# Designs tried in a protein design run: designed miniproteins, single chains, continued (3). Part 18

Each design is a single chain, and the fold is of that chain. pLDDT is the mean over its residues in the fold that is shown.

## One batch from the design tools (miniprotein)

Design m8597
Fold by ESMFold2-Fast:
Structure m8597 (fold): chain A 74 residues (1-74)
Amino acid sequence: SLADTLSENNLLTQELSEAAKNKDWDKIRELLEQLVERMRSLPEDSTAHQSILMNLRSLVEKYPELKPLVEELL
């Protein structure tokens, strides 16, 4: 369901936020690659796709050091 997809994407985003807080760069890259791959598999106008993009933008605002990695993988 859409709710299940959003829940799974939110869990990955939470794990990414925790990795960013801990400055675990290997884990950050792994989780970013997973989120970007999920995002690419979704229609660009879908709620799930937009949710991932919004969460990634919020994370970059909180941890600006992530911006180069997010831009590389998008």
Scores: mean pLDDT 75

Design m8598
Fold by ESMFold2-Fast:
Structure m8598 (fold): chain A 81 residues (1-81)
Amino acid sequence: SLDELVAEMLAELGRLSKELEAAMKAANKSQEEIDKYDKEIKEGVMEILTLADEGAPAEEVRRVYEETKRRVEEKIAEIKK
């Protein structure tokens, strides 16, 4: 179901968000920079929830999820070198 799909997407973004925060702290990034990326992830999460609530097709929800996930994974990779 879409609800199950959204729950899975949010769980994965939550996991990646924690991994990014840990990586940024280990790299001695400022709290301001950490907060900036936390806001970007939260914006992606809110967009997913809004689309799901509005009854958007699962494909549209998946596109927003994949874009948000890609940006987080790219930032983690940049920090870890």
Scores: mean pLDDT 86

Design m8599
Fold by ESMFold2-Fast:
Structure m8599 (fold): chain A 80 residues (1-80)
Amino acid sequence: SDAELNAKLQEIDALLQQVRAAADAGDKAAAQAKLAELKAKVEELIELMRKQGVPEEVIQQFRDALEGQIAQAEALIAAA
């Protein structure tokens, strides 16, 4: 359902905030741990979207956007 997709997206947003907060605090270990959780949740979202029949073009748009945010988070961790 859309509610399940929205819940997963909220989990991803929360993890992104946690990664950024840990990186800003200079806690690389915490940031890396949260980044790993984030990557796992993104794959869960993609699988959920496929199970719910979301078109592959829409899934790819979400993947591209999330991979961009992950790349930014990885850069912040590297700079911390």
Scores: mean pLDDT 85

Design m8600
Fold by ESMFold2-Fast:
Structure m8600 (fold): chain A 89 residues (1-89)
Amino acid sequence: NEEEIEEGINELEDKISTLSESDKKKASEHLLAAKTYLKLKKYKEAAQELEKAANIFRENKKYEEAAKAYELAATLYELIKEYEEAAKA
């Protein structure tokens, strides 16, 4: 659900302090964009922003944080799929 995804994003925001200054800013911007899209019910855009943040964590060898960000994006894609399947019925 959206609350669990927002909680996950908040956890990732706490971890950006471990990144370089440049990557910290980029990751922060992508996580903020993801939260904004989530509130607007733009789940695809939210998932894409989470994938961008995940890539930054991965490049910084923060594999646990990267995995969490990818997991949150995957959860949003699954929600989109469920909605699309319901719309076809």
Scores: mean pLDDT 84

Design m8601
Fold by ESMFold2-Fast:
Structure m8601 (fold): chain A 80 residues (1-80)
Amino acid sequence: SMSEEKAKELIERANELILQTGRLYQQASTPELLRQAVELARRARELLLQAKELASPELQSGYDQGIEDAEALAKELEAK
């Protein structure tokens, strides 16, 4: 369905943002780069939440770990 195609697109974008977050964190020599990494992690979480909303009810729980991981990553980076 179109909703499933949209969910896949959102997941792919979220995964790309998580990879960018990791790269920025490894390069983070300034507070500005660290703030950018936090923002990317939070955007990834929002995309995963949108993908979950588009998923059928029986598949929605499958998104919970990814959402929790993205939130945990953002909080860990904010604590630095």
Scores: mean pLDDT 82

Design m8602
Fold by ESMFold2-Fast:
Structure m8602 (fold): chain A 66 residues (1-66)
Amino acid sequence: SEEDRKAAQEAGNAISKGDFEKALEYAKRAKNPEAREALIETVQAAKNGDADKAHEASARVAEALS
């Protein structure tokens, strides 16, 4: 949905700014459970500096929104 895409976009923007608290708030706004779970994992991986895990989780966000 557009709401889920907006949540993903805003979460990604917050991650790029290093605002992981804000990114988590946006991730939780996703209505699709798979997208929400994958977004939360993306935020946690990014916060931990795990680029590979963040990339894998973000790919699952894209899949859930397809």
Scores: mean pLDDT 84

Design m8603
Fold by ESMFold2-Fast:
Structure m8603 (fold): chain A 95 residues (1-95)
Amino acid sequence: MEERQERIWLEAEAVFAYWKAIGKVGELVEKEMSPEEWKKFWDAWRAGNWEEVEKIIKKYGSEETQKAFEKLRKGLEALRDGNYEEAIKLFNEAI
């Protein structure tokens, strides 16, 4: 088995799934939040302030948005840890 090649392709698939999952969360946020709240969400996201992101989602997000965000967050943790197969699964569950 070419472990290195397999890992590179799994990482690429995980990154692609991540972009689809973040797109879904962004769609839900834009739909459910005011422009001011949506701006605060993305400002916190860009700053890496996950505590503030979670507070905004819990306060203004629907159950659907909260579930999508939780799957996205867990997928990012799996991606960081190199668990690409789990990351792909979690990101697909966020969509």
Scores: mean pLDDT 81

Design m8604
Fold by ESMFold2-Fast:
Structure m8604 (fold): chain A 65 residues (1-65)
Amino acid sequence: MRLPVSFEEALERLERVMPGEGLKKFQRALDDITQHFGREPSEEEQTSIAVSIVRAYEESEERRR
């Protein structure tokens, strides 16, 4: 499945909305998926993970308001 954003754009957005913490959450999600599948996630899967973390953060921000 292809997403409407590139891998680099997804990581840049993640760093902008959650400096430092976003990349830590991303790395943890990659580790969890690697354990589940017994392999490293593809770039497409990694892009999807980064986008999902950004969406979760935006939803959390809305709950604060």
Scores: mean pLDDT 75

Design m8605
Fold by ESMFold2-Fast:
Structure m8605 (fold): chain A 80 residues (1-80)
Amino acid sequence: SLADKLRAFLANLPSMSAAQAVDALLALLREYLLSDPSLSPEEVDAALAALRASWAGLSRDQVHEGARAVLEGLLAELEE
């Protein structure tokens, strides 16, 4: 399930480089957002590109903190 993928990512996050964490996060966010049929792939891809650009200058620790917050938020949504 997506929740299992998010938990696995959260568990492995400390061992990831900043680039690996960003790539993994964006892949999971894309899967999550595209599960909503009201969202277009163009809208999703544009939003994810903007997120990637906003995180490009962040340190590994900042990326890990941000990724953890996003993952915890998504897991909370999926528990509903």
Scores: mean pLDDT 83

Design m8606
Fold by ESMFold2-Fast:
Structure m8606 (fold): chain A 68 residues (1-68)
Amino acid sequence: APVDWDLVDEVLSPEAAALLRQTQDLLARGAPQEEVVALVDAFMARFSPAELEELEARYRALRDAAEA
């Protein structure tokens, strides 16, 4: 399924959510996958391991609920 933008807005700050939306827009415009991956990698590199773990845990919980 595509990214749940409502969940993104709930979990991430408005600025982080906007960046994720920009990534999706780049894909829709036919931007190279390498450019999209580089943007996402640079974005994720700004987060601490604890912040990344928290985000991952929230996504896992949603995944489990959707699959159950």
Scores: mean pLDDT 68

Design m8607
Fold by ESMFold2-Fast:
Parts: structure tokens; C-alpha cells; sequence
Structure m8607 (fold): chain A 99 residues (1-99)
């Protein structure tokens, strides 16, 4: 019943994490950043409505959101996604730095 909305939410997390890694790695290259944003934006727009419905029905705390983000990234990294692995490593580094 919630599977479609939850799936969209998890897919949006993964998409944003991958996009952010690529944008950070290309911080000094405007043309590449613009190309990444052009690919990222339409895909994110398709997931936004279902993600919004999920979060409106099931509001999540900051801690719960972070837990799901870590879970999504770990699952995709284990499947051999190098961008998900880099995103997970960056997220873990940011969490350690925030302590």
C-alpha cells in the first residue's frame, strides 16, 4: 500500500546522493556540473510527488531520515554501485565530523 511511495522516497535519496557526489567531484568544472544537474533534475521531478505523499503520511525525524539514507546507500554499494559507495563514505565522514 505504501510500497510505491516508499520506493520513490528511497529512489530519490539514492539519486540525490549520487548527484551530490558527482557535483562535489566536479566543483571546479561548471560545464560538467550543468550536465549533471540537467540529468538529475528530470529524474528527481518524477519522484517528488510520491515522496511528498509518503512523508506527509509518515513524517520522519532527522534521525530516521539519516538511518534510511544510510540503509539505501549501503544496499546499493553492496550491489557494486561505486557512486553509492562514495556517497556512503562521504556521509559517514560528515557524521563523524559532526560529533
Amino acid sequence: KLEEQEKAFRELILLRARGNVLLEENASNQEKREAIQAEYEPAAEKLEPLTKEFLEKYPLSKEELLEIEMEVLREEAERGDPLARRALERLEEKMEAAK
Scores: mean pLDDT 80

Design m8608
Fold by ESMFold2-Fast:
Structure m8608 (fold): chain A 75 residues (1-75)
Amino acid sequence: MEEERLEREREELTEQFKENILKNFSKQLGISVEEVKKLLKEGKLYDEEGVQWTTESVEAVARAAADGRLEARRL
């Protein structure tokens, strides 16, 4: 039960961090979240360091952030 609960919390936090990443790009680029999503789908989303972001990279970063948040809860 606890492992299933932690996996659900991880998935929920991952979705929240994905949304936050898109909102941060929206704020940084001065465009809407919908436009950020469009750029991401078109493979045209780049950060300030010139690194291309994909749906997979957004998911990987969000999942890592969710894992870090869950580890912090153990403290």
Scores: mean pLDDT 77

Design m8609
Fold by ESMFold2-Fast:
Formats: C-alpha cells, sequence, structure tokens
Structure m8609 (fold): chain A 71 residues (1-71)
C-alpha cells in the first residue's frame, strides 16, 4: 500500500466508527458512543499524519464527532 492508500483506508475505517458512535448515541448508549468516537478520532489523526492532504476532510469529520456527542 502507498501512504496515500493507507491513509484513505484509515479515514474510511474512522468513518465507520463515526457511524457507530452516532448509532450508539441515538440508542442512548453514551459509553459505547464515546468509545467509538475516540477510535474514530485516532484513525482520522493517523490518516493525516500519513497523508496531510486529508487534513480538511478529517477535521470536518472530527467536528461531526463532537456534535454527535453534544446532541
Amino acid sequence: LSPEEEAEILLALGLIYLTLARKAKNQGDIESAKEAAEKARKLFDQAVEIYPGLREEAEAMKKELDEILKS
């Protein structure tokens, strides 16, 4: 895998965890929502470290995670 491909895979995996965080939050499972959100955040950060071109996209997704946890 190229660094760009690896970063794209990490971003996609982070998006999966973001979706799980939203689902858990909607079901009232705050603990699972926070755990999934933490995993998503770490994956987005790793993707940006490997390929900085994803920074804006990762930052937007991290902002969405914050909103999910607020709601």
Scores: mean pLDDT 85

Design m8610
Fold by ESMFold2-Fast:
Structure m8610 (fold): chain A 67 residues (1-67)
Amino acid sequence: MIENAKDKVDEDMAKKVLEHAKRLGRKISVTTETVDPTKGKIITRSILADPEKDKAVVLEHSERPLP
């Protein structure tokens, strides 16, 4: 189960992070920063995956302007 996804990229990342957590048999968290030139933004995403609960949660989805 995926919670708090704001877009398809969040959802796709959450699925991949959860699959990786299941392979490791441990909770994992992943944080990424990506540049979106179309929006002129830097997007930060943080995902926590718990394989025992079959759950991934998007903890952070924030945008800031490019400098």
Scores: mean pLDDT 81

Design m8611
Fold by ESMFold2-Fast:
Structure m8611 (fold): chain A 117 residues (1-117)
Amino acid sequence: MKEEEIAKAAALLLNLIDSLTPEQVREIVELAIKAFEEGKSPEEIAKEAYDRFGPIAAQLAYAVYLLLEKLKEEGRYDEFVERIRKASPEETVQLLRELAKELLEKYKNPDIKVKED
């Protein structure tokens, strides 16, 4: 189900985001936004990220794409994209963490505990 996929994508993003530089994270987010706006599949953006930065980047790009799809369904896509476009690479990482934490909490299985930092 989409809610389960969103929770998994958010958890995956939180686990992988520190494995890339802030500059790489920003480029991956920009790629995901562009692909989403062009109507490309999440598999196509994952492949492009893989070709640029390897398998961790591919997984992150796929996760970001799913979160963008959910934001579009909730009417929050335009606000998020505007914030990302104004953000530094370091601020982009922070915005993604806050989004992923919010969506994980909102859509998590009741049996899944959220790790507190």
Scores: mean pLDDT 81

Design m8612
Fold by ESMFold2-Fast:
Structure m8612 (fold): chain A 85 residues (1-85)
Amino acid sequence: MSKDVEELLKKEKELLERHKNILENKESKEKALELIEEEKRLLEEAKALLELAKELGVFGAGEVIARKLAELAEKIIKELEEFLS
């Protein structure tokens, strides 16, 4: 659990830097679409961890982090979709 959460945090940090570059440099629609798909994959992984934690009855920081990662991924997807509109 903690290692999987750390890997998701590391991946989200990378995706956040790519999001900033897309917005600052007004990069191509293809770059924005690629990032949306990667955020969707991260969101599914975070949701899977939350479902597993719920099924196992595990409570604590890992569940909170996974929930916050899912919220952040959904926000970034929305912002990128608005950027593409």
Scores: mean pLDDT 76

Design m8613
Fold by ESMFold2-Fast:
Structure m8613 (fold): chain A 62 residues (1-62)
Amino acid sequence: SLEEIRKLFDRLLELIHNNEPLEKIEQVADELLKAARKYVTPEQFEEIEAFVKELLEIHKKR
């Protein structure tokens, strides 16, 4: 559901804000992308995937 995607996205942002280990952040990111692939359009998925990849890249550069 869209609510599930929102909760996973909020959790992802919280983990990044708290500077949690990359391994935990990647687990939540993977779960978010799996949920998004199921519930959103292919075009929306590409935008979400690109944004999530950018967030992970920024976190890795810390």
Scores: mean pLDDT 81

Design m8614
Fold by ESMFold2-Fast:
Structure m8614 (fold): chain A 70 residues (1-70)
Amino acid sequence: MLSFEEALQLVRFAAAVLGKPLSDEELEELARELSKLPEEQWAAFLSRRLGIPLDKAEAVLRAFRRELES
């Protein structure tokens, strides 16, 4: 489970990587929802909310996880 700050960092990272401009309000709303979800649901959540294929959402999560572990 992510803290709100970690979830916000993840959704900002995803938006930047995908070149999707999101408002601060949109980023905060996504972060609030994501912080309540178990890890198994993160890829599906990002896929649905950002309008990207599931495989791209999974790739974004793998990239972000590498940055958190570094």
Scores: mean pLDDT 81

Design m8615
Fold by ESMFold2-Fast:
Structure m8615 (fold): chain A 72 residues (1-72)
Amino acid sequence: SSRMNVLRSDVNNLIRSEDHHVQVGAVLALIGEKEDGTLTPEIAEVLRDEVLANPSALPFGKKLALQILGSV
């Protein structure tokens, strides 16, 4: 839907933020939109690269990213 396209663009930018608290906020926005099969491969890749693979990312953000990725 159009709402998912807007959220995807904004969340992709926020997930790449140098501020890891902003990154957690972006991941929380995705978890609030819990719909099976709505996670795109692009968002999944960004979550793996920018959150899970980043040693400086907050543990809570990593937990949320794992929860979202478990839906794909």
Scores: mean pLDDT 68

Design m8616
Fold by ESMFold2-Fast:
Structure m8616 (fold): chain A 86 residues (1-86)
Amino acid sequence: STYEEILRKIAEAQALIAQGNAMMRDRGKHSVQDILDIYQQALDIYQDVRDTLKREFSSSDAQALEPYVEYLQARVNMLQRELAEQ
C-alpha cells in the first residue's frame, strides 16, 4: 500500500539522518561532499513523501513532515556554503 511505502521511505530517511549525524561526529574521516550527499538523499526522500502525502492524503499530513524538511534543508545549505568557500 502507499501508506506502507511511505513508512518504509521515512525509515530509510531516518537511517540516512543517523548516518549523516555519525559522519558529522567523525568529520576527520569524511569529506564535506560525502556528508552533504547523505543529508541530500534524506531531504529528497522527505520531500518526495511530503508531496505524496499532499497529493494522496492531506495538506495537514504533509505539514507534519515540515520540521524534518526544514532541519535537513538547513544542514544541506550549511554544507553547500562550506563547499563553495573552499
Scores: mean pLDDT 88

Design m8617
Fold by ESMFold2-Fast:
Structure m8617 (fold): chain A 77 residues (1-77)
Amino acid sequence: TALQQATKLFLEAAYYVYVEKDGKKGQELVKEAGKIAGIPEEGEKYAEEMLKLSEKGDIEGALKVIEKAAQLAGKAL
């Protein structure tokens, strides 16, 4: 389902941000999850905010943004 695919992408985004320290890959995955959830504009905004926090070294903040995006996506589906 769209919910399962979006959830998988948000979890992969968290993995790349937390484990691989790859904020740009995380940004791509959050954007894709937002498109699947039908919230592409919000997905892009969260992806950008997450990337800025990741590049700043605020990994905890970046993960919180991914969590917020996932919650909004779940409500949209």
Scores: mean pLDDT 86

Design m8618
Fold by ESMFold2-Fast:
Structure m8618 (fold): chain A 98 residues (1-98)
Amino acid sequence: ALAEIEEEARRLQEKLDEAKKAIEEGDLEKAKAILEELGYKGELKTKADLLKALLELAEEERERFLRQYAKLGLAELPSEEELAEARKKLEEHFEKYL
């Protein structure tokens, strides 16, 4: 479901942001723990390794969501909500004039 994909995206983005902040603050052990929790399987020994892992996980997340949205045909979610509201107003209009 779309809501499940969006919630997973939000949780992963929050974890990536936390890892980024830890790297920026020099807390490399915290950053390493977060990246390992997110499933990174590569080397996490230096700040450069941590930055590489962060970028790779961010790209993987982006690609995963693009694939999920493509499978669901949900490229135009805002337009679909606007169309639903327009249809409701049209039905209410005809109900008053029938």
Scores: mean pLDDT 67

Design m8619
Fold by ESMFold2-Fast:
Structure m8619 (fold): chain A 82 residues (1-82)
Amino acid sequence: GPTLEEAEKYSHEELAEGIEKGDLKYAEAALIRYEAEPTPENRRLAERALEVLARLQGSEHMKPEEVGARLRELEEKKRKAE
């Protein structure tokens, strides 16, 4: 998968556009950025990336089961932060 350095080369706008187009490299990059720096914007992009990955049945680096688990984890963290 992409490294953090490679993921940081994308702007938030480029990540959002790539994710919505179903480009798996941008979805994976958004997840890496969220793990490195869990800002509200990185979290939003990661949630959307996981939703797209679930629809696409995962990627070469993430199985559908892992996508489902990560979505549940983000939803649980969001609920506990309230």
Scores: mean pLDDT 73

Design m8620
Fold by ESMFold2-Fast:
Structure m8620 (fold): chain A 77 residues (1-77)
Amino acid sequence: SLAEQLRQLAADRQLIADELARAGWTEPAPAERQALVAQMQALRAAGRQDVPSDLSRRMQLAEALLQLDAQEAALAA
């Protein structure tokens, strides 16, 4: 149901928030999320293997947040 999907999205968002808090990182603002994902895609396209683990993880969390934002927008006005 829609209510179950919204609850799952909220739970997924909380898991990301908990991981960011545990790492001592600030949640990226919406514009920063897009910039981090664009940077990650550029690094992947360039075949870069020497990306610092912390930066790589921050980019992955930003991508996950953008995916959740898109799913929430699709399910809830």
Scores: mean pLDDT 81

Design m8621
Fold by ESMFold2-Fast:
Structure m8621 (fold): chain A 78 residues (1-78)
Amino acid sequence: MEEEVIEAAKKNAPVEEIEELMEKIKDEETKIRAAVKIEKIYAQRGEGTDAAKNNTEEELLEKLREQKKKAKELEEKK
């Protein structure tokens, strides 16, 4: 569920664990919403926190950005 992924991100769970929880979300819209929220959590931690500079978290953020991009494509602005 999206709440489990968000809670894991807030608890500084390993990126691999967050990835697994994301894959358990079967609904793509819910998965995209969870991705956006996780991205915000990581961005807030990046403000004055060295943890956000870890390569592993950057790789996860890249995947979350891709999911957010797909959400915009789904809306078909044009």
Scores: mean pLDDT 66

Design m8622
Fold by ESMFold2-Fast:
Structure m8622 (fold): chain A 105 residues (1-105)
Amino acid sequence: MLSPGQLLQAVSYENLRTVATFRALLRRGHSPEEALAEIGTQKYQEAQGALDAALQQLRGMDPEAAQQLEQLLEQATQAVDAGDDDAVARLAGQARDLALNVLGR
């Protein structure tokens, strides 16, 4: 189980943006190998692993919060595809607030 600090770091702007960028590149017709070459394989693996761990922990604590985080990741993917960095930052803030709300229960 992630500590509170690890959970908040997992849903950070950098991790959300990294995973969203990978997903957006795939939607544009890039191969996984091409997307990893642009982002960096280690950076992507660390971000995806952190978000997967956060989703697993949230599902155990609050399945609705886990579903909301998955929806925020989808919205972040759309925002990255549109080039809307302000929207990605706002969505990362919402992911942080979601994690803080679950931790405060």
Scores: mean pLDDT 87

Design m8623
Fold by ESMFold2-Fast:
Structure m8623 (fold): chain A 104 residues (1-104)
Amino acid sequence: SDKLKNEIILELGIASGILRIAAWMARKEGDEDTAAVLDELSDLLDEAVKKMLTASPEEAKKIAEETIRKLRELVERNRDKLSPSLLRDLERFIRHLEELVKKL
């Protein structure tokens, strides 16, 4: 569904923006390691948005599934660099994306 694809794109874009702001805040507090992880997460979401905008719904599903796998891997690898609050928000976001992608 084009509507569902567009909803996923919007959700990814919003999350990318939030992560970028969080990275800026972490950097201001002198937490360069956390900022770098948040920037990597934001970049991953931005790349997914760019790919999905020109993709068919079938291609968009594959892009979204791969993005979810990469998000999980990046979060687990860097769990010690993320606050408990950020981890909960990221885990909730990933679960929400999985639910939307199942409907594509």
Scores: mean pLDDT 90

Design m8624
Fold by ESMFold2-Fast:
Structure m8624 (fold): chain A 98 residues (1-98)
Amino acid sequence: SELAERIIEQARKFEAELKGEKTEPWSDEEREYARIGLEAGYAVLLLEEGKDTEEARKRLEEIARRLGLSMEEVLEIGRAVKPVAELHLELVKQSMEE
C-alpha cells in the first residue's frame, strides 16, 4: 500500500529527529502520518508483550477504519514502526524518572 509506505517513511524520519539528526521542517500531513505510525507501533509493541491486547487490537482496527486500510496493512505499519515507538517510550521513561 502506497499510504502504508508513506506512514512508515514519516515515522522513520521521526526516529532520526529522536536520535538528534537534523531533518527538514515537517508539513501537517507529515506530522499526522508520523503520529499514526507511532500509534500503530505502540499497539504492536503491546500485542508482542501480551499487555492490553484487546485495547491494542481496537487501536489498530480504528486506524484501519480511519485510513481505509486492511488490518494486515496496519500490522505491517506497526511492525515497521515498533522500533521507533520503543525508542520514544525509553526517552519518555528517562524524563519521568528524574
Scores: mean pLDDT 80

Design m8625
Fold by ESMFold2-Fast:
Structure m8625 (fold): chain A 84 residues (1-84)
Amino acid sequence: MASELEILKRIAAAIRRWAESQGREDLAALAREAVEAKTLEEGKKLLYEIQKLARETLSPEELKALQQVMNDTASEVVKESLEA
């Protein structure tokens, strides 16, 4: 069974990849920390910090793109877990 922490780490990995593609090294660094999270609480706190930084530094269009990447990744992980 995929744990909530494993799902969160996959979302963090997707955020890291997106941030690197956009040249957002500050967001990429926080996302790398989230991928290395040892507990669900630590991972959630890091995702909150990513969201806060994104709201302060990203344009409305970039923020929408980031939210879409997060939602698409979460949906893919859920579909993988359901098995056909």
Scores: mean pLDDT 80

Design m8626
Fold by ESMFold2-Fast:
Structure m8626 (fold): chain A 65 residues (1-65)
Amino acid sequence: SASSEAAAALYAVGKQVEVPELRVEIVDGKFLVSNLVDSEEAREALEEIKKIGEETGYIEVRYLP
């Protein structure tokens, strides 16, 4: 949504600091968040981030095997 780009960026970076198994990249003007390891903590964090992505439109989530 409008004006939440900075909030989305801070949220994604903050989650990566809390869950070091996450990777955050900038792709085509959006934040792409994926897991480096297939763990329950990483999957749960990605599901939480996906909800924020749906609300803001600035975050995409990718699950890696």
Scores: mean pLDDT 70

Design m8627
Fold by ESMFold2-Fast:
Structure m8627 (fold): chain A 92 residues (1-92)
Amino acid sequence: SAAAAQQEAERRRRETEELALRDLERYKKKREKYDSEIPLEEFVEREIERERKIVLELYEKLKAGEITPEEAAEEARKLGLSELAVERLLKA
């Protein structure tokens, strides 16, 4: 039923929010570092898009042979990207 589907979607959303909480601490620290006055939720959304663009640019440079995986990972760490993003760049 539509009601059962809605409740299942709400449960999945709650579980996803709990998992995302760990990465939210990293975004909170970035927000403090940048002394940002925008709301946390808006900051997180903007930072996710910014980090996605950075990862894409680093992969493009890796594909072109302009940087090594180690250099890409170091830049990702310097820019405060997730450990998962750093590991993916190292394994590229």
Scores: mean pLDDT 75

Design m8628
Fold by ESMFold2-Fast:
Structure m8628 (fold): chain A 88 residues (1-88)
Amino acid sequence: MAIDPDVAAERLAPVIRELAEKLGLTPEELREMVERKGPALTVLEMLAKVENRSLEDVLAEAAQSPGASERALAVLARAVELVLEEEE
């Protein structure tokens, strides 16, 4: 059972918006982070900060499943695109 990345991204976009709001990030600041670090690393850093975890711990969990991490990175990239598209 493969999850459609577009469907997963649409479900994840509200979560990314909530993370940005919890961190007090403006749409401009979120866009700057994505341009500087890429979409996947930006979301993982936001998640780490909200959960009071280190970025290294979050990355280590993702790295334990290569196929799952590739799929997760694609979903995160699409979800960030949806969030930034709504800002415009």
Scores: mean pLDDT 71

Design m8629
Fold by ESMFold2-Fast:
Structure m8629 (fold): chain A 79 residues (1-79)
Amino acid sequence: DEKKKEELLKKLREEADKRLAELEKLDPNLAATMRKSFDETMKEMEKMSYEEAKKLADIFLGVMDLALAVARTVKRREQ
């Protein structure tokens, strides 16, 4: 379903942008690396079925949440 895939990609971009904005404040270099990886992942998702894209989106958001947790831990220890 093309409409479901468009809504999925839109929501993924919104959620990724929030996480990347926070990550940039904690670690700009890691944020830049994650943004590049995200852009490549988005291009691959355009070629996928809705079901495959949904699974990949969930995995990628989990990876971003892990990156944020690590960056927050490093910054907390530097305080």
Scores: mean pLDDT 84

Design m8630
Fold by ESMFold2-Fast:
Structure m8630 (fold): chain A 62 residues (1-62)
Amino acid sequence: MRDQLEQQRQQIEQAVQEAIQKAKQGTPLEDVLKWLRERVSQIPGADDGDIDAAVERVRKAA
């Protein structure tokens, strides 16, 4: 069975995918990245490194 760490990873992945979809739908990238930073920071156990990695993934995909 997986622990809460795997669920944290899945929530970050979900936020990244949602941010990519928002960017593709015409939401300004800066606004999407601001939203993403806030969402990831609210995930229990997520640190500044997780936020930065998520932001970079969305920037590359948008």
Scores: mean pLDDT 79

Design m8631
Fold by ESMFold2-Fast:
Structure m8631 (fold): chain A 77 residues (1-77)
Amino acid sequence: MSDQQKLEETRQRLEKLVQQLKEENSDDPEVIAYVEKEYKRTMELIAREENVERAILLANVHMIAMVGEVIVAERQK
């Protein structure tokens, strides 16, 4: 119901973030590989988490970490 809708919205936000990061870094195969790997890991963790609020928190933490890692990778060039 409402909690499931919030989780689905969070999944859609994660998918949009992954697509955006891949588009912005289309010329960097290492960044693409990292983003795809982290997306799969995050989706698996969300699927295993029975508590919806914890699943949403976990997704948000992983999204922030993913963005941070991409920024660091971009600046190290």
Scores: mean pLDDT 82

